# Designs tried in a protein design run: designed miniproteins, single chains, continued (3). Part 49

Each design is a single chain, and the fold is of that chain. pLDDT is the mean over its residues in the fold that is shown.

## One batch from the design tools (miniprotein)

Design m9693
Fold by ESMFold2-Fast:
Structure m9693 (fold): chain A 72 residues (1-72)
Amino acid sequence: VKEAIEAIERGDVTAALKKMLEIAETLSPEEALKALDEVIDHAVSLEPRDPLTAAMAVLGAAVLKTVIRRES
């Protein structure tokens, strides 16, 4: 989770998405969903400074949450 948040803070969308994918692949579905919600909350707080990075991170996390729920 920390690595995904740090990537978002520096505007590195590719690194953030990669770390979110690792979260989805390595944690249980319930833990991954909680971690992705934490990433979304942090990305939303960044929106006034970097709206594009925030939007991409929120979209990426939302897509991964949908995939996790569907595959379980």
Scores: mean pLDDT 77

Design m9694
Fold by ESMFold2-Fast:
Structure m9694 (fold): chain A 81 residues (1-81)
Amino acid sequence: SVKEQARKEIEEALKKYNASEEVKKGVLELMDKIEKAKTVEELLEIARELLAFLLRNKVPDELLKTIMEKVGEVIKAEEEK
């Protein structure tokens, strides 16, 4: 599924950019919420929480961009359903 693919690509990005264990755990917890989300509205709320989390943790811009791009793909897939 698009959600499973996005999670795998985000996990690879976290590894590539040497994200801390705290950042990895926080992102994966939010990805679990994305997997359980049933509506575009729920996905948008989780995406906002994820963006705020990444900004608070001073995540590199390239990693933030990659994560948010993959989440955007999930949102687009749900909108096209």
Scores: mean pLDDT 85

Design m9695
Fold by ESMFold2-Fast:
Structure m9695 (fold): chain A 97 residues (1-97)
Amino acid sequence: MKISDQEVYDSLLRMSQAIARIEVQNLIDKGVLTPDQAQQILDLQNQANQKFIQANYLKSNSTSPSALAQAEQLKKEAQELYQQVDQIKQQAAQAAA
């Protein structure tokens, strides 16, 4: 059985999620994040990753102007979600100081 590009992609997603969980657990252990804040960060990162993936897929597999516009919108939405994650981390760090 040949390893497909999709299986490689799914493995990279799982690795990204594992790293994110380690990072938020470390911040919980340091008293910077509550478990609720950590879960919110993981949920936002998961949503952002899904939108970014869909955007890249549309960009690579479509020449339609509407599909390319949708890809740019999804990328922007993903960037906004990543910004929310950074804001939560910064606010938590300031509160813990």
Scores: mean pLDDT 77

Design m9696
Fold by ESMFold2-Fast:
Structure m9696 (fold): chain A 71 residues (1-71)
Amino acid sequence: MEKEKLQKEREKVNRITALELRYIGDLFDLELKGATPQDVVDVQVEYVKELAKIKGWSKEELEKELKKILE
């Protein structure tokens, strides 16, 4: 049971790391294109939605995190 828990945690960390690298790349592309603040918010929203899928967040938890970005 502990061994399975560690393996699942490692897999989640790897997926989060891949998502973070993708997010940084998306922000870099937006900077090169001369994106608006709204375009940056859209990329942040997509990042949080994908993070929620990996972490298994509920719709309520996702909504709370999205509100922080929109403030």
Scores: mean pLDDT 79

Design m9697
Fold by ESMFold2-Fast:
Structure m9697 (fold): chain A 80 residues (1-80)
Amino acid sequence: SPLEEVERFIEEAKREIKELLEEVKRNPENAILYTSKAIEIVGIETEVRLLARRKGLEEHPLVKKFLEEVEKAKKELISI
């Protein structure tokens, strides 16, 4: 189903964002790595938004919750 497709994509996106944050935390002095991983997080967010939009699920609670988690991840990144 479209919802199951979006849910699977969100779970993969959450996994990738976690790995990106962990990599930056291991290398907090590396400004180039920080910038690269910040861009990747924005890219992942954009891909989820586009998939959700295409499936008519932009307003679905799973998508909204994921976007809130992305905002928390961005705040965590800034705090490194």
Scores: mean pLDDT 87

Design m9698
Fold by ESMFold2-Fast:
Structure m9698 (fold): chain A 71 residues (1-71)
Amino acid sequence: SAQELLDRAGELAKEAGEALDKGDYDKALELSQQAIRLAEEARRAGGPEAAARTVIAEAKKIQDEAKSHGG
């Protein structure tokens, strides 16, 4: 379901943040990209738009921060 995709995207965004905090920038990038993909899929499947936008925004912040350190 769209909600299950969104829940998984939130979990991946959380894991990406934890990887970023540990200095694992490659892992933070990988997980944040996966979180964005699943949240976009949830949005396309008619899931909660505001919640999906929040997860995408959070994952993008993590991705940008990881990029600033590792690229």
Scores: mean pLDDT 84

Design m9699
Fold by ESMFold2-Fast:
Structure m9699 (fold): chain A 62 residues (1-62)
Amino acid sequence: SVQEQAQAYAEAVKALAPQATPAEHLRLLDTYVVPEANQAVADGKLTQEQAQEVIKLARQLL
């Protein structure tokens, strides 16, 4: 689901840099998660709307 994917991405960012500030976590999400979500759209795994919702929810879960 979109919710489960968003949670997985947020947890991955936190695991990558557990000592990082919230601003650094947002930077990591923009650097690594946004391109992955866009690639999932290109690969037909997500719609553009689903990718946008996943990114939005992941940002809220950081």
Scores: mean pLDDT 84

Design m9700
Fold by ESMFold2-Fast:
Structure m9700 (fold): chain A 97 residues (1-97)
Amino acid sequence: EIDELRKQAEEARAKAVEALREAARASTDPAVKEQLLEAAKTVETGSMEEALEKVTAAADAANAAEGSQVTGYTSRALHYVGLALEYDEKARELEES
C-alpha cells in the first residue's frame, strides 16, 4: 500500500508537470511562460512544498496576465500537486505507524 501511494504521488507529479508545460505552450507573456517552466522543473526535481509554492505563484501570474486557456492548465497543475502532496503525506503516516 505504501508503494502504491508513492506510485500515485509520482503519477500526480507527472500530470502536474504536463499541465504546466501545456500552460507554458499556451502562454503569450514571456515572463509567465518562464515562471511556468520553472514551476514544472521544481515539480520534477524539488520538494513538494517548494513545488506548491512555485505552482501557486505561476498560477497567480497566469491569472493576472493570461486568458482562460492558460489558467485552465494552471488550475489542473494545482489539483495534481495537491494530490501528490496528499499521497506523499499518507505514505509517510503509514511508515510512521
Scores: mean pLDDT 83

Design m9701
Fold by ESMFold2-Fast:
Structure m9701 (fold): chain A 67 residues (1-67)
Amino acid sequence: SMMELEETKKMFRVLALLVEAELLIKQGNYEKAQQALQEAKELTETLSDEKVKQKMMEQIQKIEQQL
């Protein structure tokens, strides 16, 4: 369905932001990493699948612990 496709696209955008944040942390760009994680959080909160939302928030929190 179209709703499933949009949800999947949002999930992939969150994952891309998480990859960017990890790369920024490895480069020492902590301020930009925090901005990417904040954008990932805001996007994740718009997800309708609660299980996916919880898993994404857990991944965000794990990366935040590296800051």
Scores: mean pLDDT 86

Design m9702
Fold by ESMFold2-Fast:
Structure m9702 (fold): chain A 90 residues (1-90)
Amino acid sequence: SEEEVARLVAELIRLLQKIHAATDPEEQEKIREEMKKVVDEHAKYLTPEQRELAKKMADSKDIIDQTIYLDELLRLLSPEVKRRVLALLA
């Protein structure tokens, strides 16, 4: 559903913000493992294309690459889902 996809994407954005704020590589790796778990648990709500991008984002060790994959994932979302994501982040 659109609500489940929006909640997943909002959670991934929050986790990416946490990893960007983290200064310790060990803490960054812990957050990456949390992202992988979130993607795996919610993979069924995503299209194959969205799932591939979410997995690439979670598997990346480079914060810039993670941001690029997130941007590409956001581009695949409908305007309604994007609106729901923004509401969840406010």
Scores: mean pLDDT 83

Design m9703
Fold by ESMFold2-Fast:
Structure m9703 (fold): chain A 97 residues (1-97)
Amino acid sequence: DILTPEEKELLQRIEDLYEKIKAGEVTLDELMEFIKELSKLPKETLLRLANATKSPVAGTILNAIAQGKEFTEEDVKRIKELIQKDNVFEIERLALE
């Protein structure tokens, strides 16, 4: 197992948050704060989490943050809406831009 215990706990938080977003239980402010928290992590940590996550959407977002992408409030709002609608392709397109 290539992840540290701390990275495994963070991965679990990411996966739990994704499911809560799908359920409509996460506010925009909560998601913005979490993305800001992730943006403070080393690139190597973000890439390990992106490779380990079972969610393609979470992996795409983590990889985009690792590459230095800054998500605006409008980007995060759209990501939240697209996750709730299960629109993976639109999220991937947004993250790659």
Scores: mean pLDDT 78

Design m9704
Fold by ESMFold2-Fast:
Structure m9704 (fold): chain A 65 residues (1-65)
Amino acid sequence: MEIERETSLAMAQMALWVAGVESVEERDGTVIITATVETEEQRRLLELAKKLLEAAGYKAEVRIV
């Protein structure tokens, strides 16, 4: 389903909040998400957030610590 950029960004923000990420930072046009993953649900939310950010026109990278 095609989603408007603003909607994709809002959904990504909510997914990141629910996943309990440690940090979100921008480096050289890439959004870097740092998180500890202990559950399958957290991993799925991080994957969803990455896809939503990419749909909004951002490059996204997930770093698991």
Scores: mean pLDDT 75

Design m9705
Fold by ESMFold2-Fast:
Structure m9705 (fold): chain A 113 residues (1-113)
Amino acid sequence: MEELKKVIEELKKKLDELFDRAIAVSTDPALQEQLKELRDLFNKAIDDILKEMDEGKITPEEAAERIINLLNSLIDSLNYLKEQSTDPELQAVLDEAIKALNEGKKKIEELLK
């Protein structure tokens, strides 16, 4: 289970860096606000899941499943924002974030097998 937490902490750190880059590249204040809100909601949801696991309310396997579902939801949200953008630089940063989420998801799935 320490490996699950490590994968999640590394993913959160990478995503925070990518969200900061996406916000910095964006010239649309509404999109900047959407990106900030999405990051904050994601971080809170992860922290809530890890807290429930640490308190023994859910198993590590249940925590991993909830996190995978959350990663899928974030991937869908970032794909939607990418489709709304005409900025190639912003699209590239969002693609990197989606790739990081898919890599994190794969690592979590491998820990369950």
Scores: mean pLDDT 85

Design m9706
Fold by ESMFold2-Fast:
Structure m9706 (fold): chain A 71 residues (1-71)
Amino acid sequence: LVEKAIEAIKQAAEELKKKYPEKKETIERNAKIAIKRIEENPEDALKILESMASLEGINGELGKKALELLK
């Protein structure tokens, strides 16, 4: 699950960087933070993604897209 969650965040970040190239740095920073949180709390990987998906703006889009890709 952890490996799939991390891969989902990476893929979601790549898709969002194509959609919002002007926000590339913010997307990369937020993706790295999310990956670090999952690495530090592997048992909470799904809960971390669900929490992100509930946020507004780019963080929310990143979380929602990662959940779609995680399957």
Scores: mean pLDDT 81

Design m9707
Fold by ESMFold2-Fast:
Structure m9707 (fold): chain A 99 residues (1-99)
Amino acid sequence: GIEEVKELADKLYELLKTLSQEQAAEVARTVARKLRELGFDREAERLERAAELALEGKMSPEGVGDIIRSELLRLAREGRVEEAIEVAKVGLRKAEELL
């Protein structure tokens, strides 16, 4: 349910806080790619913009994490719970690979 999405999003946020801006941008791009594969083009564009801002030093890793969390929770609230879980897991795997 929505609580599982929240738990995964919170875990991803905590991992992102330990990463560099360049690594956070890589996580955001990985999440954006998965969002596009699932047909969430607007959400993907927001994450791609967050990645650009992080690479320019204009967004912290926490800022990237907040955007990812907000998009995942919004998808869950709109009934797209399974897709939100899938996207969160993709982000988590990428963040763990960068540690």
Scores: mean pLDDT 90

Design m9708
Fold by ESMFold2-Fast:
Structure m9708 (fold): chain A 73 residues (1-73)
Amino acid sequence: MEELQKRLLEAQGEVERLLKEHPELLDDPAVLEAVRRTSEFLEKLGEKKEKTKEDFEEALRALEELLELLRSR
């Protein structure tokens, strides 16, 4: 679990860093939509009082897919 939590925090930090350094990425409708969907997913996950390993794995996958999109631009 701790390893998944660490990777999740690192992925979140990388997304935040890329968007801060390249705010023009949000001018792409596909990027904006991906950010919105990922944010909604993470918000719903954050509302869970008890998070499972599967919850963290799904969140990590969503963030990794967003990172791939951001890096491809």
Scores: mean pLDDT 77

Design m9709
Fold by ESMFold2-Fast:
Structure m9709 (fold): chain A 73 residues (1-73)
Amino acid sequence: SELDAVAAEIEAVLAELRALAAAETDPARRAAWEAAIAELEAAKARAIANKDLVEAENTLAAARAALRLLRAS
């Protein structure tokens, strides 16, 4: 389904975010990114539970924005 495809893309972005956060040497910065990742994971789970494609697409956009910000840091 389209929801499954979007959920898979969110998971791919989250996996990359987790890898980059794990490489962060500043504990406070790492903790902040881990908290942001947890919020994105919760949003993904809600979108799947509710079968809400719009929430899934919004979560994907937010995850991609977080990835761009973390890569720029």
Scores: mean pLDDT 87

Design m9710
Fold by ESMFold2-Fast:
Structure m9710 (fold): chain A 75 residues (1-75)
Amino acid sequence: IEKAKEYFEEAIETGDLEKVVEGTVLARKAIEEKTGIKPRASREEIRQIIEEYLAQGISAAELARLGLRGIEAFE
């Protein structure tokens, strides 16, 4: 989960979409490891969802901030 936070922090600074995708994938994997619940979306589906939000005007940095808040709420 710490690595997911690092990727989201990088995405906030750089706006790198790939950092948002990787942070989300790692966060979901960490949740799976703690809960035993398998994530429903694939890496490709996560990327498509992120691209859809970007197309609607939501920045990669804003998505990364939401990801960080999601991790903090889960912990």
Scores: mean pLDDT 70

Design m9711
Fold by ESMFold2-Fast:
Structure m9711 (fold): chain A 60 residues (1-60)
Amino acid sequence: SDERRGRGLIAYNTARTLLVHGRLPGFRTDEEGLELARKAVEAYEAGRWDEAYRIMEQLK
């Protein structure tokens, strides 16, 4: 749905911001967290919008 794509896009942009800056208030920035953020980017680019969203929810 459009809502799921929208949430995935927000998750994608958040993951990219986290990876570029190495930190984002309220999010995990340990090695595992950054690996998961990379997986969120991969999931979104593969069209798995709900997966990208769920991964980023785990990093809060």
Scores: mean pLDDT 83

Design m9712
Fold by ESMFold2-Fast:
Structure m9712 (fold): chain A 91 residues (1-91)
Amino acid sequence: SAQIEAIEAKLKELMARMRALVEAVREELLKAKAIGEEKLEEAEKEFVERHREELLRLLEEMERLAEEIPDEEKKKEVLEGIELLREDLEA
């Protein structure tokens, strides 16, 4: 249905935004690591703090959209994927 297609498109958009943010953080941490351990620690504190709330907000938006999926099996799969990602980000 058009509604399912719209939900999937929005989830794909939010996931792409989250992946881009995670990749940007990873790239900056790798750059800091190449400079030295002190810079890595500084970057970890700065970038994790700055982006943690934004990443969690994106996860919450994805969870809300996933709840709108009429297919229970697909909904379960998407929600489980989001939970694994939340656990990784909070570790």
Scores: mean pLDDT 77

Design m9713
Fold by ESMFold2-Fast:
Structure m9713 (fold): chain A 86 residues (1-86)
Amino acid sequence: SEKEKEYEEKLKEYREFVEKWLAQRLAQHAADSHMQKIEEVRAELLYTTMEIGLARVYGAEEDKINELIERHQELFKKLEELKKEG
């Protein structure tokens, strides 16, 4: 459907934005592998937040939105564990 294609195109745009943003953050922490891991998880959190917002706007099924929310919660947990290791 047109909405489905529009949703996928917006997700690709947001992924490209996040990947470019992450590349800049990784360059700032080039000598710190622990900080690089933290920035990678932060980038995935940012993307998942955008994906949830788009899913709601484009009328994705409740189950799909719930799956994205669960993924977001897992990423938050991973970020907290990484912060405790530094």
Scores: mean pLDDT 86

Design m9714
Fold by ESMFold2-Fast:
Structure m9714 (fold): chain A 74 residues (1-74)
Amino acid sequence: MEEEIEKLIESLPAALKQIMRWFLKELKTLSPEEQLKAIEGLKKLLESMRDAGEISEEDYELAIKILDLLEKKI
């Protein structure tokens, strides 16, 4: 994992940090097409969590930034 991505993950609240670390581990077992679909799915989950008030807009933006960086590496 890139140092930049790891540092961004460390800035997330504990629950999101655990989700993101699990996601990164799973992502590297998938094909590029499956990785893109997985990233889209997690983005939708994060949007739902934001809409439900479970995460702040700042935490949502940070998580999306991490996912965008991961997508660029595929």
Scores: mean pLDDT 81

Design m9715
Fold by ESMFold2-Fast:
Structure m9715 (fold): chain A 103 residues (1-103)
Amino acid sequence: GNLHQELEEALETLSQKYPFFDVNKSEAILKTALEIAELTENKFSPLSIVSVASYLVTVNVKLNEVDDELSELLSGFLTSLFNEGVISEEAKNEALSILKILT
């Protein structure tokens, strides 16, 4: 499929369900999501990828700067998204797996 389109559709879904999502950062989130997809060999769902990318862009952290402290904070964010019904448990678990690859 068209990965860029799949990531755009996942980001739109996330933006509609998450009331505090900053739509002005969509371009930066998509760029980061494409980089995550490439690093993870396209093994994870678009929704899990854009969830990780959205957090990293929001806190202004680059992919190569993800450390254990940021990993804990991102894990909390992903758990919050799941508890609020924004992402599925599967997408949360995939996003946590992406995070382990980045650290």
Scores: mean pLDDT 81

Design m9716
Fold by ESMFold2-Fast:
Structure m9716 (fold): chain A 60 residues (1-60)
Amino acid sequence: MSDEELIEYVEKNLDTARKLKVPGTDKEVVTVTLPEENVDITALRNTKTGEITLLSVHPL
């Protein structure tokens, strides 16, 4: 999958995402499982703008 496709998947699955607020910032770390690829996708989300930056794709 492309980085753009991974970001879109995270955005579409925010309701099921594991979220950790980064203290003192407008950002949260979000993790979404992609079962088809057996990976966890971790991204940084700006809670004010909705911007998502891909951080890592971790095999399970």
Scores: mean pLDDT 81

Design m9717
Fold by ESMFold2-Fast:
Structure m9717 (fold): chain A 69 residues (1-69)
Amino acid sequence: SSQEEESERLRRLGLETSKESYKATYEELKKLGYPEEVAKKAAEAAGKKSDQDTTKEEAIKFGKKLAEK
């Protein structure tokens, strides 16, 4: 039971990190003048690639590369 609760907690933590990466990337791309649709797609990809060790700066850098293509 405790092991299942811990596994679920870690999974949720990863999802929270993904959401933070998405938000940070989306906001930064919008500030840089990218269209909303481009910013959303790049931010979603950055969020999906993010894990517990991913920094916001790394997520933003990844999103910028996608938005520039």
Scores: mean pLDDT 73

Design m9718
Fold by ESMFold2-Fast:
Structure m9718 (fold): chain A 70 residues (1-70)
Amino acid sequence: SKLEQAVDGLMEGFDVDGDGVITREELRKLFPDMSDEEIDAFMKLWDLDGDGKITRAELMEAMERLAKSK
């Protein structure tokens, strides 16, 4: 599906270390000009369980919720 392709693309782009999760530190490496508050807002949006890591499954759920928002 297009959703899976988008999630795979985000994982490829943001999972710099290739460990299958997106971490706060990987976001800092990709966006060094982002403030801590902006990174925290991104993590809060995508990190559904608040563990400081965004898994592919959490990203799928977050993307699906956003796609269903009107």
Scores: mean pLDDT 70

Design m9719
Fold by ESMFold2-Fast:
Structure m9719 (fold): chain A 77 residues (1-77)
Amino acid sequence: SKEEIEKIVEEIKEELKDKEEVSREEVIKILDKLEEKIKDEEALEFIELVKEELEKYPEILSRELVLKLLEHVKKIM
C-alpha cells in the first residue's frame, strides 16, 4: 500500500538524519533489512525499484539526493 511505502521512506529518512553523505551500499543494506520485515507486495516492489535506481548513481550520495531518489520512485510507481 502507499501507506507502507511512506513508512519505508520515513524509516530511511530516520536512518540517514545525522548523515551528510551515505554510500550506495549503506542505503542498500538499510533496504535489505526493511525487505526482510515487509509482507506488502507494493512496498517490496518499491524497494526493488529504489535498488535498481541506485545503480545509476555514484557510490557516495548526499542524504538529500537519496531522499529525492525515494520521492522520484514513489511518483513513477
Scores: mean pLDDT 84

Design m9720
Fold by ESMFold2-Fast:
Structure m9720 (fold): chain A 77 residues (1-77)
Amino acid sequence: DEAARRALRAGAEAALEGLKLVEEGKLSEEELQAINDKYTEMDEAARNLARSLAAYGAKGGVEEARAKARALLAEAE
């Protein structure tokens, strides 16, 4: 389904933006909530990715989280 793949791609791209904010030291609790709200209507995989990766990245796992987000983008292509 093309629509499902486009939704997954959008979710993965937004997850990468969240990780970029973590790396730049700009990610706050409010930004984490905004990312979560943005993904509410997206595929469950994309939503779970955004939430867990943003939280994991904030605790120092940003490199691993980014790799997972990149893999999801490749899958959505």
Scores: mean pLDDT 65

Design m9721
Fold by ESMFold2-Fast:
Structure m9721 (fold): chain A 69 residues (1-69)
Amino acid sequence: MSIESIATAVAVAALTRGVEGAKELLKKIFDMLGIEKSDEEIEETARRIYEAAKAGNLDEAVKVVKEML
């Protein structure tokens, strides 16, 4: 999946299931990619994406995902 696809999927999860939904999806993605992130880092990333999604700012969501990969 592209970074844009990941950001969009996580943003949709955040809008439908809140920060917890975004966090759950991010955990699965990072595990699949073999990227080690703390639970705290994943939660903070989920929160940032949720805020960007609520603002309609997909570019910011993409930037956040790119920083964490």
Scores: mean pLDDT 82

Design m9722
Fold by ESMFold2-Fast:
Structure m9722 (fold): chain A 54 residues (1-54)
Amino acid sequence: HMKTVILKPKKGDNIFKKIQELKAKGYKVIVEVTRPKDIDKDVLLEAGADEVIV
């Protein structure tokens, strides 16, 4: 099984770059969104996230 990383983005973070870096290293990336209105689930999936939890 691949190692899994759970990311919790905060305002001002470069979450997309972090997703890309982790995916390049072979990790499964799950993004947990505390405020769904601030970040679009579809945009995170397009960036390479394997799952988005809202």
Scores: mean pLDDT 74

Design m9723
Fold by ESMFold2-Fast:
Structure m9723 (fold): chain A 70 residues (1-70)
Amino acid sequence: MTLTVTSANGVTVEVPVDPSMTPEQKARLASVVARALDEGRAPTPEEIQERTGVSLETARKIAEAVRKAL
């Protein structure tokens, strides 16, 4: 399952998400990714974990996927 995130600067990335994530967690993830893209960077695993509450392992996978998509 993937989440499409578009930043305010027009960059779009597909982010892998765990099917068990709630809509609120997905919204927080989209916000974190969009903010990082607006700054011209990928989000850190720690930033994702802090905002969404997913495991650090899941956060690392998401951060790597965003970095590869840039």
Scores: mean pLDDT 81

Design m9724
Fold by ESMFold2-Fast:
Order: structure tokens, then C-alpha cells, then sequence
Structure m9724 (fold): chain A 96 residues (1-96)
């Protein structure tokens, strides 16, 4: 189930479906916790950036931050990665 959610998030991110990306990340957090939610969100960010999809990159990065909020072992490095992903998503949309 976790791998299926990750695959669905990656496909949605590549297609620019920001709402679906965010929904899948939130579902992953709810079912599997913040650590797994972060892993799925990070994969979606990478897929969105590779596809040039700023809106879905932003949605996935927002999901990363929400996942980190639910992970008691969240690191400052992970928080910085999520913020960097948000800014990159914004940059991709401004370039359109």
C-alpha cells in the first residue's frame, strides 16, 4: 500500500495534479506517520521538479512540512530541504 501511494504521488506530480499530490501525502501521513509521509512527499517533489511542474512541487513540499510536523525525529536538514522545495516550486511557476 505504501509503495502504491508513492507511485500515485509521483505520477500525479509529473502530471501537475497538485491537489492529488497533496491529498496522497496527507493520506500517507494519516496511515503511516510523518516519516513515511516525508518519504512520499520528497519523491513527489523530485518528480514534479524534473517535470517542470511548480504547482505540484509546491504542494508536495507543503506536504513535506506537514509530515515533519508529525515526526518527533524531524531534523533541521529535512526542514531546510522542504523550504528549499517550496521556493523551487514557486520559481518554476514564476518562469511560466
Amino acid sequence: ELEKLKEEAIEAARKGDAEKVYKIVKETIKKFGGKKGYEVAKAAVEAAIEAGEGESAFAAAKGMLEALDKDPNATLEQINQAIGALLRGIGLELDK
Scores: mean pLDDT 84

Design m9725
Fold by ESMFold2-Fast:
Structure m9725 (fold): chain A 82 residues (1-82)
Amino acid sequence: MKTPEELLEEAEKAYKNNDYSRFLKYAGEVLEKYPDSPEAARALLLLAKFYQDLNDPEGAEALRKRVIEEYPDSEAAEEAKK
């Protein structure tokens, strides 16, 4: 069993290494298994950055809006407001 912190760390490592299949797997697991965690807010913000990297600004904006609305008390939500 992996903690949300361990799953997020693996997702961040994969994203940094351009291993997008591994990134999506671990980011998805955080959101599916630990939706109420602060790590889920960070994973969702990383997905927004991933969509921005794909030149999908509407997809990125929709995900940032979800961070603000679903995780309003998170540090990720504060970053998403910019």
Scores: mean pLDDT 83

Design m9726
Fold by ESMFold2-Fast:
Structure m9726 (fold): chain A 100 residues (1-100)
Amino acid sequence: SMADELRALVEEFFARVLEIMEEANAPEEVIEKVKRMAAGVLEAFDQFAADPRLSDAQLRVAVRWYVRELAEAVIEEAEKWNPEAARRIRELLEETLARL
């Protein structure tokens, strides 16, 4: 389904963000914060996908908004200690949003 495809893209995005953060030796507390944020977005996604009143287009718009919001928060934190990691996450965000 479209929901399954969108969920897979969101999971792939968060997995890649965590890989970038871990490769850049991000502090453990930052990695744990990102993991909690990712879990929250996936939980919200599952709730939206289960709502029969939402169209596929509405689900896609909601997913794009949540992914951008999470990524912007992560980019802001990464930029303070590793601007290169922040740039890589921003590139990944734009690639992911183009596929959502």
Scores: mean pLDDT 83

Design m9727
Fold by ESMFold2-Fast:
Structure m9727 (fold): chain A 62 residues (1-62)
Amino acid sequence: MKVGVISTKPLSKEEKEQIKNLIKSRGDELIGILEVENTEEAIKRAEEELKKAGADKILLIK
């Protein structure tokens, strides 16, 4: 399954690698991580972008 990630917090390089490894360990593919403002509009735009990129599932990190 293709997974997109939205984070409303800045993520370190290590945190991004942990997310990628976690998704891979579940047999899923990480297609992208988007760091956005914690607003409904920014989150919605990021969801639409990830869906256009082929995301089957979206994970939100706050």
Scores: mean pLDDT 83

Design m9728
Fold by ESMFold2-Fast:
Structure m9728 (fold): chain A 97 residues (1-97)
Amino acid sequence: MERLEELARAAEELGLLELAAEIRRAREGLEAAGASEEQQREMVAVAALRLYRITRDPRFARLAAEALGIPVSVVNWIVEHEDDPEAAEALVREALA
């Protein structure tokens, strides 16, 4: 769970105090519940993806991709083009070419 604290610190440093508090609360809840490694990785992915949507810092895209076990290009597709299906489809075609 060190990664969740790192993400909370990153959010705090960026002035995203509410998000930092949410991440820390989620970490404490997972620790109290004895959450599986899979559940912990899912929470890291969610926190990293939220930070990436706000900051567009590639560091958070890589953390989300690693936690989910997917390519970073798929994370970029989700975040950059989730509100534009045509652009998302074009990006997927470019990534597969």
Scores: mean pLDDT 73

